# Designed miniproteins, single chains, continued (5): the designs that were tried, part 57

Each design is a single chain, and the fold is of that chain. pLDDT is the mean over its residues in the fold that is shown.

## One batch from the design tools (miniprotein)

Design m17958
Fold by ESMFold2-Fast:
Structure m17958 (fold): chain A 93 residues (1-93)
Amino acid sequence: AAMEAEAYKKIQKGLELIKKGEELIKEGKVLEGEKLIILGKYYIEAPLLELRKAVAERAGDAAAVAEEDAKLAALKAEKEKKLEEIKKKEEEE
């Protein structure tokens, strides 16, 4: 129950960030808006993977736990890579 409530709050925050990012893009703040969309997608996807991991842990499924950990690590790496690409574009102009 507690994990599901926390996941819901993170997903709601992710949706708010995506909406704000889309509004910034419409205002011509494209790079700033893209950053918020990247962060918002992470806030939606990461809690779902964390819930899957918790279910696998309770079931004693070590292979499923490792798979969800690998997906979380990949998702975090993709987020950081996309944010670094935006930062590079901001430095170029």
Scores: mean pLDDT 84

Design m17959
Fold by ESMFold2-Fast:
Structure m17959 (fold): chain A 126 residues (1-126)
Amino acid sequence: DLEEILRQQRIKEEAEEVYEFHKKVIERMEKIIKKYEKSNIGVFAEAAGMLADAYQALSSYYEQQGDTEKAQQYQKKAEEYREIYKKHLDEADALRKQIGQQIAKQGNPKDGLETRERVLDLLENS
């Protein structure tokens, strides 16, 4: 069925775009973590939480592709960064409220990808 083939191609293309976005988020977040891990615990903790979410998304992507080994590797990374976030939850929450106020002043983001880009920009300039 040609319509089913075209539908599956579209789903794959959309999944690849989301995958590439999460890879870029991971690269940026790892730089933020390295910069702030000893100088700003709130930024470090919030970045670790966002990195955990990004690794969880990649784990789910690879699980859907049947790549169980990569899915497990990314799941382990997500759990490691989630533990960092949990240890510094109060500092992360304080920063998150401040970030939310700054984003609100800029006007409403159009979608979740724009929201994450604005958060990344604010963390990088902390």
Scores: mean pLDDT 77

Design m17960
Fold by ESMFold2-Fast:
Structure m17960 (fold): chain A 83 residues (1-83)
Amino acid sequence: SIEEELRRIAEEAKKLADESTGQEKVLANSVAEIAERGLTASPEELQRLAEVSEKIADLAEKLGYPKIAELARRVSELLREKA
């Protein structure tokens, strides 16, 4: 389910945050927070969170954090599907 995948991504992002420092840690924590918020968000909030997650993915890719970019893109897709 979408909810199970969002929980899995939140856990993966938290693990990445625990294993990182600085900007990488901040971005990983942001992905985890967005995924968790997506579990209970309204349709309007889901769309907004999906857009924020897409921007995080773009930033993470530019900064050289491909795993965070991958997780953020997947969160954006799942949130749009849930909306």
Scores: mean pLDDT 88

Design m17961
Fold by ESMFold2-Fast:
Structure m17961 (fold): chain A 81 residues (1-81)
Amino acid sequence: MSEEELENEVKTALALMLLHVARLSKDPEEQKRLIEKAVELAKEMSPEGRDLVMEGLEEISKVADPETAEAARKALEELRK
């Protein structure tokens, strides 16, 4: 595994963990912060990693409070570029 491959794996794992914590959080402000951090990581990762983050965001957009769901939809739009 190259340093670049390891970095991409770490970023992907961290972004997915942030989205998992966001789904479990009951604080809309914390949920939005975690989504924002996951999106920033997704911009720096492989297309495959980004697809996994987008799947997590789609799930949040379906099950979260309206405000958090809007944040997830905005994040999806940003990553679909």
Scores: mean pLDDT 78

Design m17962
Fold by ESMFold2-Fast:
Structure m17962 (fold): chain A 73 residues (1-73)
Amino acid sequence: SEGLEEGIKKFTEPLLKKAEKLKKEGKLSEELEKEIKKFIEEVRGNYENKIPMSGKEILERKKELEEKLKAEE
């Protein structure tokens, strides 16, 4: 379980750091914060083999969220 959390953290850390910075600056929308939380739960589910997502789908969704975070800057 700890190894699972570490793997998720490493993969999502760049996204979370950008989101936390924007949240601290009062720039992060509530909608985007919810989307990021949902994505992290989906990555967790995929890592636990509970949610069937391809690596391509995960990378595409991560890229979409990164672009949305740039728009909030």
Scores: mean pLDDT 76

Design m17963
Fold by ESMFold2-Fast:
Structure m17963 (fold): chain A 65 residues (1-65)
Amino acid sequence: SDADRRKAGEAIGAAAQAEKARLEAQGIEATVGGSAEGDDMRGLVLAGDEVITFRGELDGTATRV
């Protein structure tokens, strides 16, 4: 449902922002991005040459990939 997609998007956004804040607290510059393909929503944290990816699940949680 649209509510489930919104909840998953919020979980992804929260996970990505928390990781960005954690890296920045350590002096590492990080940028948050994302992508969505149907029900597969991804959050991205870019830190230098590294990319940390979070996937949204239909149960409204976020999983690091």
Scores: mean pLDDT 76

Design m17964
Fold by ESMFold2-Fast:
Structure m17964 (fold): chain A 86 residues (1-86)
Amino acid sequence: SAIGASIDTAALREAALELIKELAKDPENAAVAAALGIYLALARLAGDEATARALELALEALKAYDAGDEEKAKALFEEAIALLEA
């Protein structure tokens, strides 16, 4: 799409990775959590499936953390980071 074609996917991936790493350290950071949602929308518009999947995993990690499942949250954050560092 025309909107997706304007997105710098390399910069998007780097920003997503930094946000996910920050949330893995502090899952209660609401501002960073909100930024993940924005970056997920941008990744989907860009057709960057790997970045979109990593951001979806990070959002699943936040849901697991909010539910009290810290081990599942940690595993999902680690999976998201590994996907973007591959």
Scores: mean pLDDT 82

Design m17965
Fold by ESMFold2-Fast:
Structure m17965 (fold): chain A 62 residues (1-62)
Amino acid sequence: MISQEDRETIIAELVQEFKVSEETAANAVDDAEIFLLAFKMPVTKENIYPLAVTFLKEELKR
């Protein structure tokens, strides 16, 4: 699991980059963490960020 500080940093970066709400960014980060845990991949800031970006882009297409 990532630290609370790393989670908050990623959320802030996603809010700034994609102009989304903190709730939307937090949901993308949470989805990325669940995905990494399900596939037994390391839950790191480096792995979470690109997945959260992918999930945000997919959500914004709807």
Scores: mean pLDDT 80

Design m17966
Fold by ESMFold2-Fast:
Structure m17966 (fold): chain A 100 residues (1-100)
Amino acid sequence: SAEEAARDAARNAEAAAKAAKIGAEQGKGEVGAAAAGSSAAGAEFAAMLGGDERAKKAAEYAREAAKAAIKGAEEGTKEAMEEAAKKAEEYAKKAEEAAK
């Protein structure tokens, strides 16, 4: 259903944010960013498989969470990765709200 697609997209946005957080905590920003990217792709896929505007918006936020994780990994400092993880978490919360 459209509601299931929206929830799946939001769940994938949360997974992207968790990947960014674990990457920052472990000093493995590149691994965290790669996992966040995979989760964002999952959100996009969920939106494509019968999502409405809620799923599309949640997938957009999942992509922004992954972009934040990638930026933190590229900067490579612990502070940058932690800030990126926090930003990714903010996008995941927006994805949850969009999925309602």
Scores: mean pLDDT 88

Design m17967
Fold by ESMFold2-Fast:
Structure m17967 (fold): chain A 108 residues (1-108)
Amino acid sequence: SFEERLEKAKKAAELFWNRYAKKHREEFEKLYADLLAGTVKGSDYSLGGPISLAAAIYGVSSTDALLGVIARYISEKKGVDFEEVLRTMLERFHKLPLPEVLREVEAA
C-alpha cells in the first residue's frame, strides 16, 4: 500500500540521514541544489553506498529512499512536517520529473 511505502521510505531516510547525510551536509546540499536546478538526473546520479544500503534494509527502492532523505532535509531546513513533504514528493514524482517536484515543494 502507499502508507506502507511511505512508512518504509521514512525509515530508510532516517537511517541514511542520521548515519551519513547530516555528517556530509555540505556535499548533500550541493547535490540537492543540482537536483533542484535539473543539472543532475536520477539516471546519472549514483545512489550506491549508504542510500542503497538504507533502501535495501527497509525494502524500498533507492529512488524512494532518495526522495525520503530530500524530504528530511527540506523538513529540517524549512521547519515543515517531514511526512507531509515526503507524501507530496512520492505522489508528484509519478506525474512530474524530480526537478519539478522539488520546485513545487520549495515553493510551498
Scores: mean pLDDT 73

Design m17968
Fold by ESMFold2-Fast:
Structure m17968 (fold): chain A 75 residues (1-75)
Amino acid sequence: ALAERLAALPPVEQNGIRFAVLAAELAGRTDLIPELTELLVRLAEEGKEEVSPEQEALFREILEKAKPVMEKLLE
């Protein structure tokens, strides 16, 4: 299961994925959480540093939508 695969990753990768999920939640993109989590777990398992332009676009969209909410919380 995806949760078992996530738990098998090193702590640094686990925390990174948890932060990405939190960013998606703050961005109101809970619809993307399953896809994002599976993508990040797969990349960590394969040790791939390079992501496709489509995957980068997904990450940027989530981060850009989360940024205003995070900035408001830090005020």
Scores: mean pLDDT 69

Design m17969
Fold by ESMFold2-Fast:
Structure m17969 (fold): chain A 79 residues (1-79)
Amino acid sequence: MQSSIDAAYDSLINHHDSRYASIDAYSQIMQLSDDQVQQIYSMPRDQQQDFFSTLPPDIQQQIRDILVQAYQRVRDQQR
């Protein structure tokens, strides 16, 4: 969990885009290879949304929880 939050946080800071943070969180949950992560990154926005919508509800919830924690970390670090 902590490494997933760190990945999402770094993505939010570096890319300024929650979509990249979602991909990074998912990659840590599923222990994806760099090639798999790059494949998701290369998808058009619409295909990325479709991909995430097809994930099991448990995984979608974990991604949301990680993003909430990463977003809170961004808020705390900006003060």
Scores: mean pLDDT 74

Design m17970
Fold by ESMFold2-Fast:
Structure m17970 (fold): chain A 56 residues (1-56)
Amino acid sequence: DLLQQLRDTSLNVLRNPNDDVSVAQFGRLNRQLGLSYPDATSPVQAAQLTLNDLDS
């Protein structure tokens, strides 16, 4: 399930924003799902916005 993978990866980015593997996978999953957060100032901000959107 791509949405579950996105949730798990977003949480991993929040836990370790310097994990290049998790950040890269987060970007790939966002592209696959057609999600974009160009106003996000960091991977952590983008991950938080993603989780907020999934909870809406």
Scores: mean pLDDT 78

Design m17971
Fold by ESMFold2-Fast:
Structure m17971 (fold): chain A 59 residues (1-59)
Amino acid sequence: LEQQLRVVAEKEGFSLDAIVNAVRFVEDFKIAFDIQLSDDQSLSLAIDIARLENQYANA
């Protein structure tokens, strides 16, 4: 998973910390709402969150 997150961060142009924080946020969200997401769904949502954070940080 860490290797996948590093590759995604490099490809999308955001920091590893940004994607790691996004993954943690998604896991917290799943717990809060008792939602079961697949690994692919969780990762896709984390990437979308990291993209939004990176867009606003670099605006």
Scores: mean pLDDT 75

Design m17972
Fold by ESMFold2-Fast:
Structure m17972 (fold): chain A 83 residues (1-83)
Amino acid sequence: SREELEKRLSKLQKDFSEASSVTYEFKSVPTLLQEAKENLQKAQELLSKPELTEEEIEEVKKLLLDADILLGVLDIARAVEKI
């Protein structure tokens, strides 16, 4: 549902804020952070519309999934750096 997508966006925005507050040593991290930010921003813009088409709902789902994957990669990168 739209409400579930909005809750997912809020959680991922919080996760992004936490991820962006950490210093990383991997060269790819700035690019991954930028891509996650862009996906979350686009999802927020779509969800700010009063009504969404089915195609727009599917686009939001994809954007949120892509952001979640990117943030998961950042979590793994941070864990590997500590080894």
Scores: mean pLDDT 79

Design m17973
Fold by ESMFold2-Fast:
Structure m17973 (fold): chain A 66 residues (1-66)
Amino acid sequence: MGVARATENGLVYAEADGRTYLLGAGLEELEVGKVVEAVDLDTGKTGKATITAVRGNEAEVEITLD
């Protein structure tokens, strides 16, 4: 389980398992049950982030790497 937060430039980053991912959606596009693209910022490896909860400018996500 990871936590996603929006930055000042409108990008959404998720942290899970000590890694940081860039999500392919803005915070206003994050809805419970939505699946968005995720990219590991350290390795460049791609995957999917499933939105499990939304709380203001924070979301809970489940990340599955390709």
Scores: mean pLDDT 78

Design m17974
Fold by ESMFold2-Fast:
Structure m17974 (fold): chain A 89 residues (1-89)
Amino acid sequence: DNAAADAIEAALRPLYEEYLAAVAAGDYARAAELLERLREEAVRLMREAGVAEEDIELMAETMDLEIERLRLLAEGRPEEALAYAREKI
């Protein structure tokens, strides 16, 4: 459904742009918070649009991996963030 996909993209775009700005600023704590909110909104909108639960779960799992990487960066643990990315993806 093109209309549903377009609506989801439009709804998530402002939050995604804030996320990119936070990453560019090196504010990884804010980036993690924004990505958590983006994940929550994406799951809700995809479920409302009738997206298969398996596809929603895959997206959420992928985003959870990136959220954890950002959390490690925010804690001043960049070596662990890199190791986490290598081991999980």
Scores: mean pLDDT 80

Design m17975
Fold by ESMFold2-Fast:
Structure m17975 (fold): chain A 75 residues (1-75)
Amino acid sequence: EMEEIRKGLAKHVIGIAERAAANPEEREKIAETTKKALEEAAKAGVISEEDAKAIAEAIEAGDVEKAKKIAKEAE
Protein backbone atom coordinates (compact mmCIF):
# COMPACT_ATOMS: atom_id res chain seq x y z
CA GLU A 1 0.00 0.00 0.00
CA MET A 2 1.32 3.46 -0.94
CA GLU A 3 0.76 5.01 2.49
CA GLU A 4 2.67 2.19 4.22
CA ILE A 5 5.52 2.46 1.71
CA ARG A 6 5.68 6.25 2.23
CA LYS A 7 5.84 5.83 6.04
CA GLY A 8 8.66 3.32 5.64
CA LEU A 9 10.53 5.69 3.33
CA ALA A 10 10.10 8.59 5.78
CA LYS A 11 11.56 6.57 8.68
CA HIS A 12 14.47 5.43 6.51
CA VAL A 13 15.22 9.00 5.33
CA ILE A 14 15.15 10.35 8.90
CA GLY A 15 17.71 7.73 9.97
CA ILE A 16 19.92 8.50 6.98
CA ALA A 17 19.72 12.26 7.63
CA GLU A 18 20.75 11.81 11.29
CA ARG A 19 23.67 9.61 10.20
CA ALA A 20 24.78 12.21 7.63
CA ALA A 21 24.65 14.97 10.26
CA ALA A 22 26.71 12.87 12.70
CA ASN A 23 29.34 12.00 10.05
CA PRO A 24 30.20 15.10 7.97
CA GLU A 25 33.02 13.27 6.13
CA GLU A 26 30.57 10.61 4.88
CA ARG A 27 27.77 13.13 4.17
CA GLU A 28 28.51 13.48 0.44
CA LYS A 29 28.50 9.69 -0.12
CA ILE A 30 25.38 9.23 2.02
CA ALA A 31 23.61 12.01 0.09
CA GLU A 32 24.61 10.49 -3.28
CA THR A 33 23.34 7.00 -2.35
CA THR A 34 20.14 8.42 -0.85
CA LYS A 35 19.54 10.62 -3.93
CA LYS A 36 19.57 7.51 -6.16
CA ALA A 37 17.10 5.71 -3.87
CA LEU A 38 14.83 8.80 -3.73
CA GLU A 39 14.91 9.16 -7.55
CA GLU A 40 13.75 5.52 -7.84
CA ALA A 41 10.99 6.16 -5.27
CA ALA A 42 9.88 9.22 -7.28
CA LYS A 43 9.74 7.13 -10.48
CA ALA A 44 7.54 4.62 -8.61
CA GLY A 45 5.19 7.44 -7.55
CA VAL A 46 5.91 7.07 -3.82
CA ILE A 47 7.25 10.62 -3.52
CA SER A 48 7.38 13.64 -5.86
CA GLU A 49 10.59 14.42 -7.77
CA GLU A 50 10.63 17.85 -6.09
CA ASP A 51 10.45 16.35 -2.57
CA ALA A 52 13.08 13.73 -3.47
CA LYS A 53 15.49 16.46 -4.61
CA ALA A 54 14.79 18.63 -1.56
CA ILE A 55 15.43 15.73 0.86
CA ALA A 56 18.71 14.84 -0.88
CA GLU A 57 19.86 18.49 -0.72
CA ALA A 58 18.94 18.72 2.98
CA ILE A 59 20.91 15.54 3.75
CA GLU A 60 23.93 16.84 1.80
CA ALA A 61 23.75 20.11 3.79
CA GLY A 62 23.39 18.18 7.08
CA ASP A 63 20.01 19.83 7.74
CA VAL A 64 18.33 16.96 9.60
CA GLU A 65 15.27 19.02 10.58
CA LYS A 66 14.55 20.03 6.98
CA ALA A 67 14.99 16.44 5.76
CA LYS A 68 12.63 15.18 8.50
CA LYS A 69 10.01 17.82 7.69
CA ILE A 70 9.97 17.06 3.95
CA ALA A 71 9.91 13.27 4.53
CA LYS A 72 7.01 13.54 7.02
CA GLU A 73 5.04 15.84 4.69
CA ALA A 74 5.56 13.35 1.83
CA GLU A 75 3.78 10.63 3.83
Scores: mean pLDDT 74

Design m17976
Fold by ESMFold2-Fast:
Structure m17976 (fold): chain A 90 residues (1-90)
Amino acid sequence: TLKNVIETIKEIIKEIEKNELSIEDIISFLHSLAMFARENGLEEVAEIAEEQVRKLEELIKNKGSEEEIEELRKEVIKAYEEIKKLIEEA
């Protein structure tokens, strides 16, 4: 249900803020969210999630700096907040 997805997003944001999720876990959750979003016609949510996956995968490939990791972590949190808002408005 949409309520369960929102609750999952809240937990993910909290775990990212605590630095308790690996980049690979974050990618996995974003992939699942993008798939769910496409199946439910939430195209904007899917696009946001897929863009964050791409950025995280590029970070892993390029062995990103501590500064790049910090900036991308903040961007991912912001993306999840926007996704949550879009789902709540759907």
Scores: mean pLDDT 81

Design m17977
Fold by ESMFold2-Fast:
Structure m17977 (fold): chain A 98 residues (1-98)
Amino acid sequence: KEEILKKIEDLLAKAVYFLSNAEYYIDQYEKTGDKKLLEMAKEYLEMARQYVDEARKLFEENKDKLSEEDLKRVQSAIDELTRRVDMLEKRIKELEAK
């Protein structure tokens, strides 16, 4: 039980780390126009999506092993991170179209 929750939380922490780096490089690209920063942002965003997807899969497979409080907290975190990833993917596509 505790091992599964810890694995999910570790995956979500990695997703946050890569997502924050993607956001940073997108903001730097908008200031500088340096396409290499946009390439870095795309790579970090892909890593963030992978970790969110892995966390979601592990969460869905183990819902019966988690407390009601942990279920609510983890679901909210996955939903928030998924929304952030989708918004950044849209932002990158809009920047590439300019």
Scores: mean pLDDT 88

Design m17978
Fold by ESMFold2-Fast:
Structure m17978 (fold): chain A 94 residues (1-94)
Amino acid sequence: SEVEEIEKMLESDSFDDRLLALQRATKLKDEEKKDKLLTKALKDKDSGIRAAAARLAGKLKNPSKELIEALEKLTKDKSPAVQDAAKEALKKIK
């Protein structure tokens, strides 16, 4: 399935594959599955993926408690770009 393919791509050692997985996740109509995939990406090893996931998470209308908690942790991330992306995302979500 599309979701299983995206999950495998997020586990790839390739930065480009994980970034593409985020792009594919944003096109999912299943908001719950999109939320879970973005929450996983917020915990990625690369700051660039965490920042991208945070920006995308800020566009969700009804984010899960788990996603909100992951964003709150990223406001204290070692990367200033990730901190800023997480803070902006939290300002945008209801």
Scores: mean pLDDT 88

Design m17979
Fold by ESMFold2-Fast:
Structure m17979 (fold): chain A 92 residues (1-92)
Amino acid sequence: SEQEAAARRALEEGARALGAAVEGAKRSPESARDYIASAAEYSAKLFAKVPSLEPFRQAALKVAEIARTGTPEEALEEAEKLAEELRRAAEA
């Protein structure tokens, strides 16, 4: 359905953005928290447009909060986990 297609596209784009932020964080650890926070906030905005993705929107906001308040290592770990979850959800 169009709703399912929209959800898959949002999940794929969120996974791409977080994956890119993770790779950027690995290359520039000093900017890791900023890269991850921005990608997570962007993903949350994408998911906000699709009602069925509310749980993923909340997960993305949590990752953004961890990136803003936690350590770079914690931010990286949580971003990698979310990117994997988004990728798996898009394939389902």
Scores: mean pLDDT 89

Design m17980
Fold by ESMFold2-Fast:
Structure m17980 (fold): chain A 79 residues (1-79)
Amino acid sequence: SAQKEALFAQYRAKLPPGLFSVAQSLLSKQDLSLDLVRASLEFLSQVKDLSLAQQALFEIVAVKDNLAQAQKILDQYRD
């Protein structure tokens, strides 16, 4: 959607190019909410460990737009 594309544009400069490409590919799915995409991109912009960022991203995609469960996953990777 145009709103998801706008979110990706906002976070493009905040992420390493490789991580951004992976995030855009995984989070661009039609069944993911705008809020989940925003929360995921915000988390990725703040994480310093790229391996942890990729692991969190795969787990977020697996919860199929359950924002509460995705937020718990993000919180686990922040600790």
Scores: mean pLDDT 73

Design m17981
Fold by ESMFold2-Fast:
Structure m17981 (fold): chain A 63 residues (1-63)
Amino acid sequence: MSKEQLEKAAEAAREAVEKQGMKAKVVATEDSIIISVDTSGLSPDELAAALRAAAEAARKALE
């Protein structure tokens, strides 16, 4: 997988989390995407929904 593809996926994941009103730091490496989310004041269900949306956005961006 190219770094450009991972950067595109990372940006899509960040936008998905931000669209849900959360603050996220997303970093693309050569082999992976690292997502860090501020969980302050979030329920486990809200966190799970945000991570799921981020994962789906990243997967779609890699297509």
Scores: mean pLDDT 73

Design m17982
Fold by ESMFold2-Fast:
Structure m17982 (fold): chain A 72 residues (1-72)
Amino acid sequence: MSKEEQLEKLVEELGKQLLRLITELGMPAEEAQRVYEEASKRIRELVEEGKYEEARKVAEEMVRKAEEQQRA
């Protein structure tokens, strides 16, 4: 799989998870957008460096942290 395909998959999954938090937990769209921008920037940098496992962990951690904030 190309680096572009890897990046697209990770960013798409991140977007789906954040959309779920908006629709199921009522997360503000502004907060979701901020998380998406920060996480996608880091994911892109890591994928470019070939650090796919780290990129995946960043996406997972950012979603988990956002979910915890909505449940508090």
Scores: mean pLDDT 80

Design m17983
Fold by ESMFold2-Fast:
Structure m17983 (fold): chain A 77 residues (1-77)
Amino acid sequence: MSAAEIAGALKNVSDAQIRAALRHAPAELRERFLAALRRAQKGVTREPSPEESQAALRYLDSLDLAGLEALLAELEA
C-alpha cells in the first residue's frame, strides 16, 4: 500500500489501534509515524470502508522496520 492509501484508509482508526499495530517498532518511530500520518490526513475528505481500515492495519502489522521507515519517509515527504 502507498502512503496516500494508508493515510486515507486509517482516517477513522484510533491512535490506540495504530500504536497496537506498530507495537514491535521503537516508541520514537511509532510516535513519529502517528504524527506524520495525522498530518497526511489533513484535507482527506473521503470515508474509508471498515474493510479498507482493517486491511491497512494488517498491512502495518506485517511491516518490518525497513518497510515502516520507508512508509514514514513517504508520509513525511
Scores: mean pLDDT 84

Design m17984
Fold by ESMFold2-Fast:
Structure m17984 (fold): chain A 79 residues (1-79)
Amino acid sequence: SALEDFINSLPLSEEEKKKLLELTKVPGVGLEELQRLVAAGLTTVEQIAAASVEYLSRRAGLSRELARRIIEAAKELLK
């Protein structure tokens, strides 16, 4: 998939790549969103779940509504 191809292109360890693959399970995280999150240094479901809407929106350049949905979905995945 385009998501897996992007992750495999990154100069990261296998463990870090596994964490990014977990991010692809978050509803609302497509290729563009994943690229923005990685560029912002937000690379784990745990980091996303712990972020504020305003922090995620500003750092990753996402709308507040999309940031809120992604954070809520990440929290649900950690239950």
Scores: mean pLDDT 85

Design m17985
Fold by ESMFold2-Fast:
Parts: sequence; structure tokens; C-alpha cells
Structure m17985 (fold): chain A 116 residues (1-116)
Amino acid sequence: DLEAQLEEITEETLEKIRELMSKKDYEGVLEAFKEAMDQIAALMREAGLSASEISLRILDFADRAVEVVLEFESPESREVARQIVLIAVARALRIIGDEIQRELEERRKLRELLEL
């Protein structure tokens, strides 16, 4: 079950983030988030899910990670939360942008074939 596997990765990563935050390992938090985001995206791509579905799942994961980070109520936790949001948004934009570029290239090749 893909959904159960995605939720397991999410829950395990959120717990790891909480531990790293307690140790003030902010770089470790960002690395754990990025690694889990890449795993989620890869699993969803292998399952044939759309760029939109993958992007929305990544943004949901980021929202949940931000909630965990902000439980620590420090200036550093606010900066880490900001970095998580920026990382997730940048990844989502890239995933959507790559899909749009593929669709445009397919349309261009079709036009070239029709002009022959």
C-alpha cells in the first residue's frame, strides 16, 4: 500500500526532525527533510502519480514538518521552518515545471510531424 508507505516515511521523518531540533542540529533537520521529500517523490513517480499529486504531497509534508519545528518556539526554529517551506516550494515548482516542459516538447514534435 503506497499510502501506508508514504505515511510511514512521513511519521518516521517527523520524529527524527523532533529529535534533531532538541539537539539544535538544524542542518540535520534540513537534510532529513530533503531526504524524505526525495523518497516520497521517487515512490510517487514510480507509482505513476501526476506532478500535481506529488507536489501537493510534498507541500503537505512540509506543513507537518513546520508544525513540529515551531513547537520549539525559538528564533532558530522560525528560520528552520522558513527554510523547510522554501525547499518544498522550490521542489514543487521544479516538478510542475518539468511536466510543463515535457508537454510543450511533445506538442512541438507533433507539430513538426504534421508539417511534413
Scores: mean pLDDT 88

Design m17986
Fold by ESMFold2-Fast:
Structure m17986 (fold): chain A 87 residues (1-87)
Amino acid sequence: SLMDKWTEEHLEKAREAILGLAKKYGKEFSDEEIEKAVNSLSDEEIGELVEEIAQIGQEYRFKDQELGLEKVKELVVSKVKEVLKKM
C-alpha cells in the first residue's frame, strides 16, 4: 500500500497539511473541533485524503483550477464534519 512507502516524517507532514486545510476552510468549526477531528484520523485515513487531494490537483491542474480548489475544500470540510458526528 502507499503507507508502506511513507516515512513517519512524511505521515506527520501529511497530517499537518490536512490540519492546515481544515483550519483554513472549516470556518464553521472551532480550531479545537478541527484538531480533535484530524487527530482522530488514522495515518491510513490521512494518506487516503492526501491521495484524493492529489487526484483532484491532477484533474484540475491546467483547467478550472477554482473548481478543483472548491472540491478540495468540500472534501476536507466534509471529512471533519463526518468525524465530529461520530464523536
Scores: mean pLDDT 79

Design m17987
Fold by ESMFold2-Fast:
Structure m17987 (fold): chain A 100 residues (1-100)
Amino acid sequence: MKEKAKELAEALLKIFEEAGLDTSRVRKVMEEAIKANATPELIARLGVIEAAEQAPLSDETREKVAEAIAKYTGMSLEEAKELVDEAVREGQRRRALRQQ
């Protein structure tokens, strides 16, 4: 479980880095979740929330993230896309609060 969780985290960090995001805080949040024995799905959700709080995620970035989540968790691509959409909405909500 921890091995796949780490592989998922690194895959997500690479996607966010290639999208031009600062991955330092995203890495910290996912590493803390891994240490707490969170599920891969929760680790992914927390990482996406942190990334989406930083900046808007493009449709291409969201699709790559969903594909990585599906690959490492065994979720369907449709379920992974729903997780990404929900996490992005939460990150956008947090970003709006910071800009007030």
Scores: mean pLDDT 85

Design m17988
Fold by ESMFold2-Fast:
Parts: C-alpha cells; sequence; structure tokens
Structure m17988 (fold): chain A 89 residues (1-89)
C-alpha cells in the first residue's frame, strides 16, 4: 500500500541519516556495519513493497553477504536478510 511504502521510505531516510551522523562522529567499522546492513535490508523491503523484486533480491543478498562475514550467520540482521530472500521465492 501507499502508506506502507511511505513508512519504508521514511525508515530508509532515517537510517541514512543515522549512518551519516555515525560516520561524522567517527564511529568504528564495527559500529557502522550493523547500520549499513539494516539500511540495505530497509532498502530491500522498500523495493519489495514497490514490486521491484530484482533490486530487492540484490539488496538482501548484499546484506546477507556483509552480515555473514562481519556479524556471523546467526545474527538477527542476517536472519532478517535471509527472510527477505525467502519471500522472493
Amino acid sequence: SAEEIAELQAKVEELEAILAEAEAAGASAAQLVPIRIELLIAKGELYYAQGNLEEAEKLYKEALELGEKELGPDHPLVLRAKEGLEKLK
């Protein structure tokens, strides 16, 4: 729905602002990685809601790869990325 898309757009904008503020504040790579993964997932959710499944898949795969490498396969953000990919198939 239009309301769901608007909420997802707002979430993406909020996470982009959080990431920019964290980078400006000199946050470590370990602090930035979860924010980057959450932003990739939020963008994936937005594209999925818009019916752009190809872009959604790409973003969820990027989130999964980064998350498995940096946070480990059982991290909640990695699980969310996997769930996003499962919705596409």
Scores: mean pLDDT 89

Design m17989
Fold by ESMFold2-Fast:
Structure m17989 (fold): chain A 76 residues (1-76)
Amino acid sequence: SLDRMIAAMNAAQKALDDMFPKAEKLIGKDNAEKSRNIALDTVSDAVARDPSMSPEDAAKLAKDTFEKNVKKILDS
């Protein structure tokens, strides 16, 4: 349902908000914003394919995607 999708997206955003200050210090604000947007887009696409996705799974996907992108930028 729409309510489940909203809950999943809210959980993803909350998880990313918690990670954001550290990432901003490591890779800068612009790179951290881009990484957050990539993670949110990834979760949005996943929720669209599976509207039953739990908030917990959405938050985990967001964190995993964000961490991978931050690591890529640091390794560049």
Scores: mean pLDDT 88

Design m17990
Fold by ESMFold2-Fast:
Structure m17990 (fold): chain A 98 residues (1-98)
Amino acid sequence: APPAPSAEVQRLLAELEAALAEAERAGRADVVRQGRLALEAVRAVLAGEPLSVIEALLQELLDAVVARRPDAAEADIAAARAKIPGLAEEFYNTLLAL
């Protein structure tokens, strides 16, 4: 089995889940979708999933953000997508250091 996350990480995950439940009760569907994708990415890192899974989840998060931003330039969206592999690696390394 993968190692259990630290007590601090478990507390932060529980607080984030509580905040998402509150946002869901408030009808903040966009916030809930983006937050759940981010939480899924954190859990995937902690479960030892490969970087490709983290990259896919970050791409889904970007797509959820873009769906709410009809004003976003196509070039800016493409530039953000190009940064995802580097961001996934940084995110993975940061969470494993906790």
Scores: mean pLDDT 75

Design m17991
Fold by ESMFold2-Fast:
Structure m17991 (fold): chain A 64 residues (1-64)
Amino acid sequence: GASEAAQAAARLVAANVPGMEGTRAGAAVATYAQSGDLARAKAVVERYLTGEARDRALALVDTA
């Protein structure tokens, strides 16, 4: 399983999710994506973002 350090790194990477930079929601998106839970990652994006920003963030999740 991923170490706490790996989860912390995933949360830092999540700070760069388009439209969610520096947010706890962005950190949750990367954590879910890194664990393979793409459905939860997409649900967080859908809840917090709309329009073009949502589409870009969903594309990022699909590459994880």
Scores: mean pLDDT 66

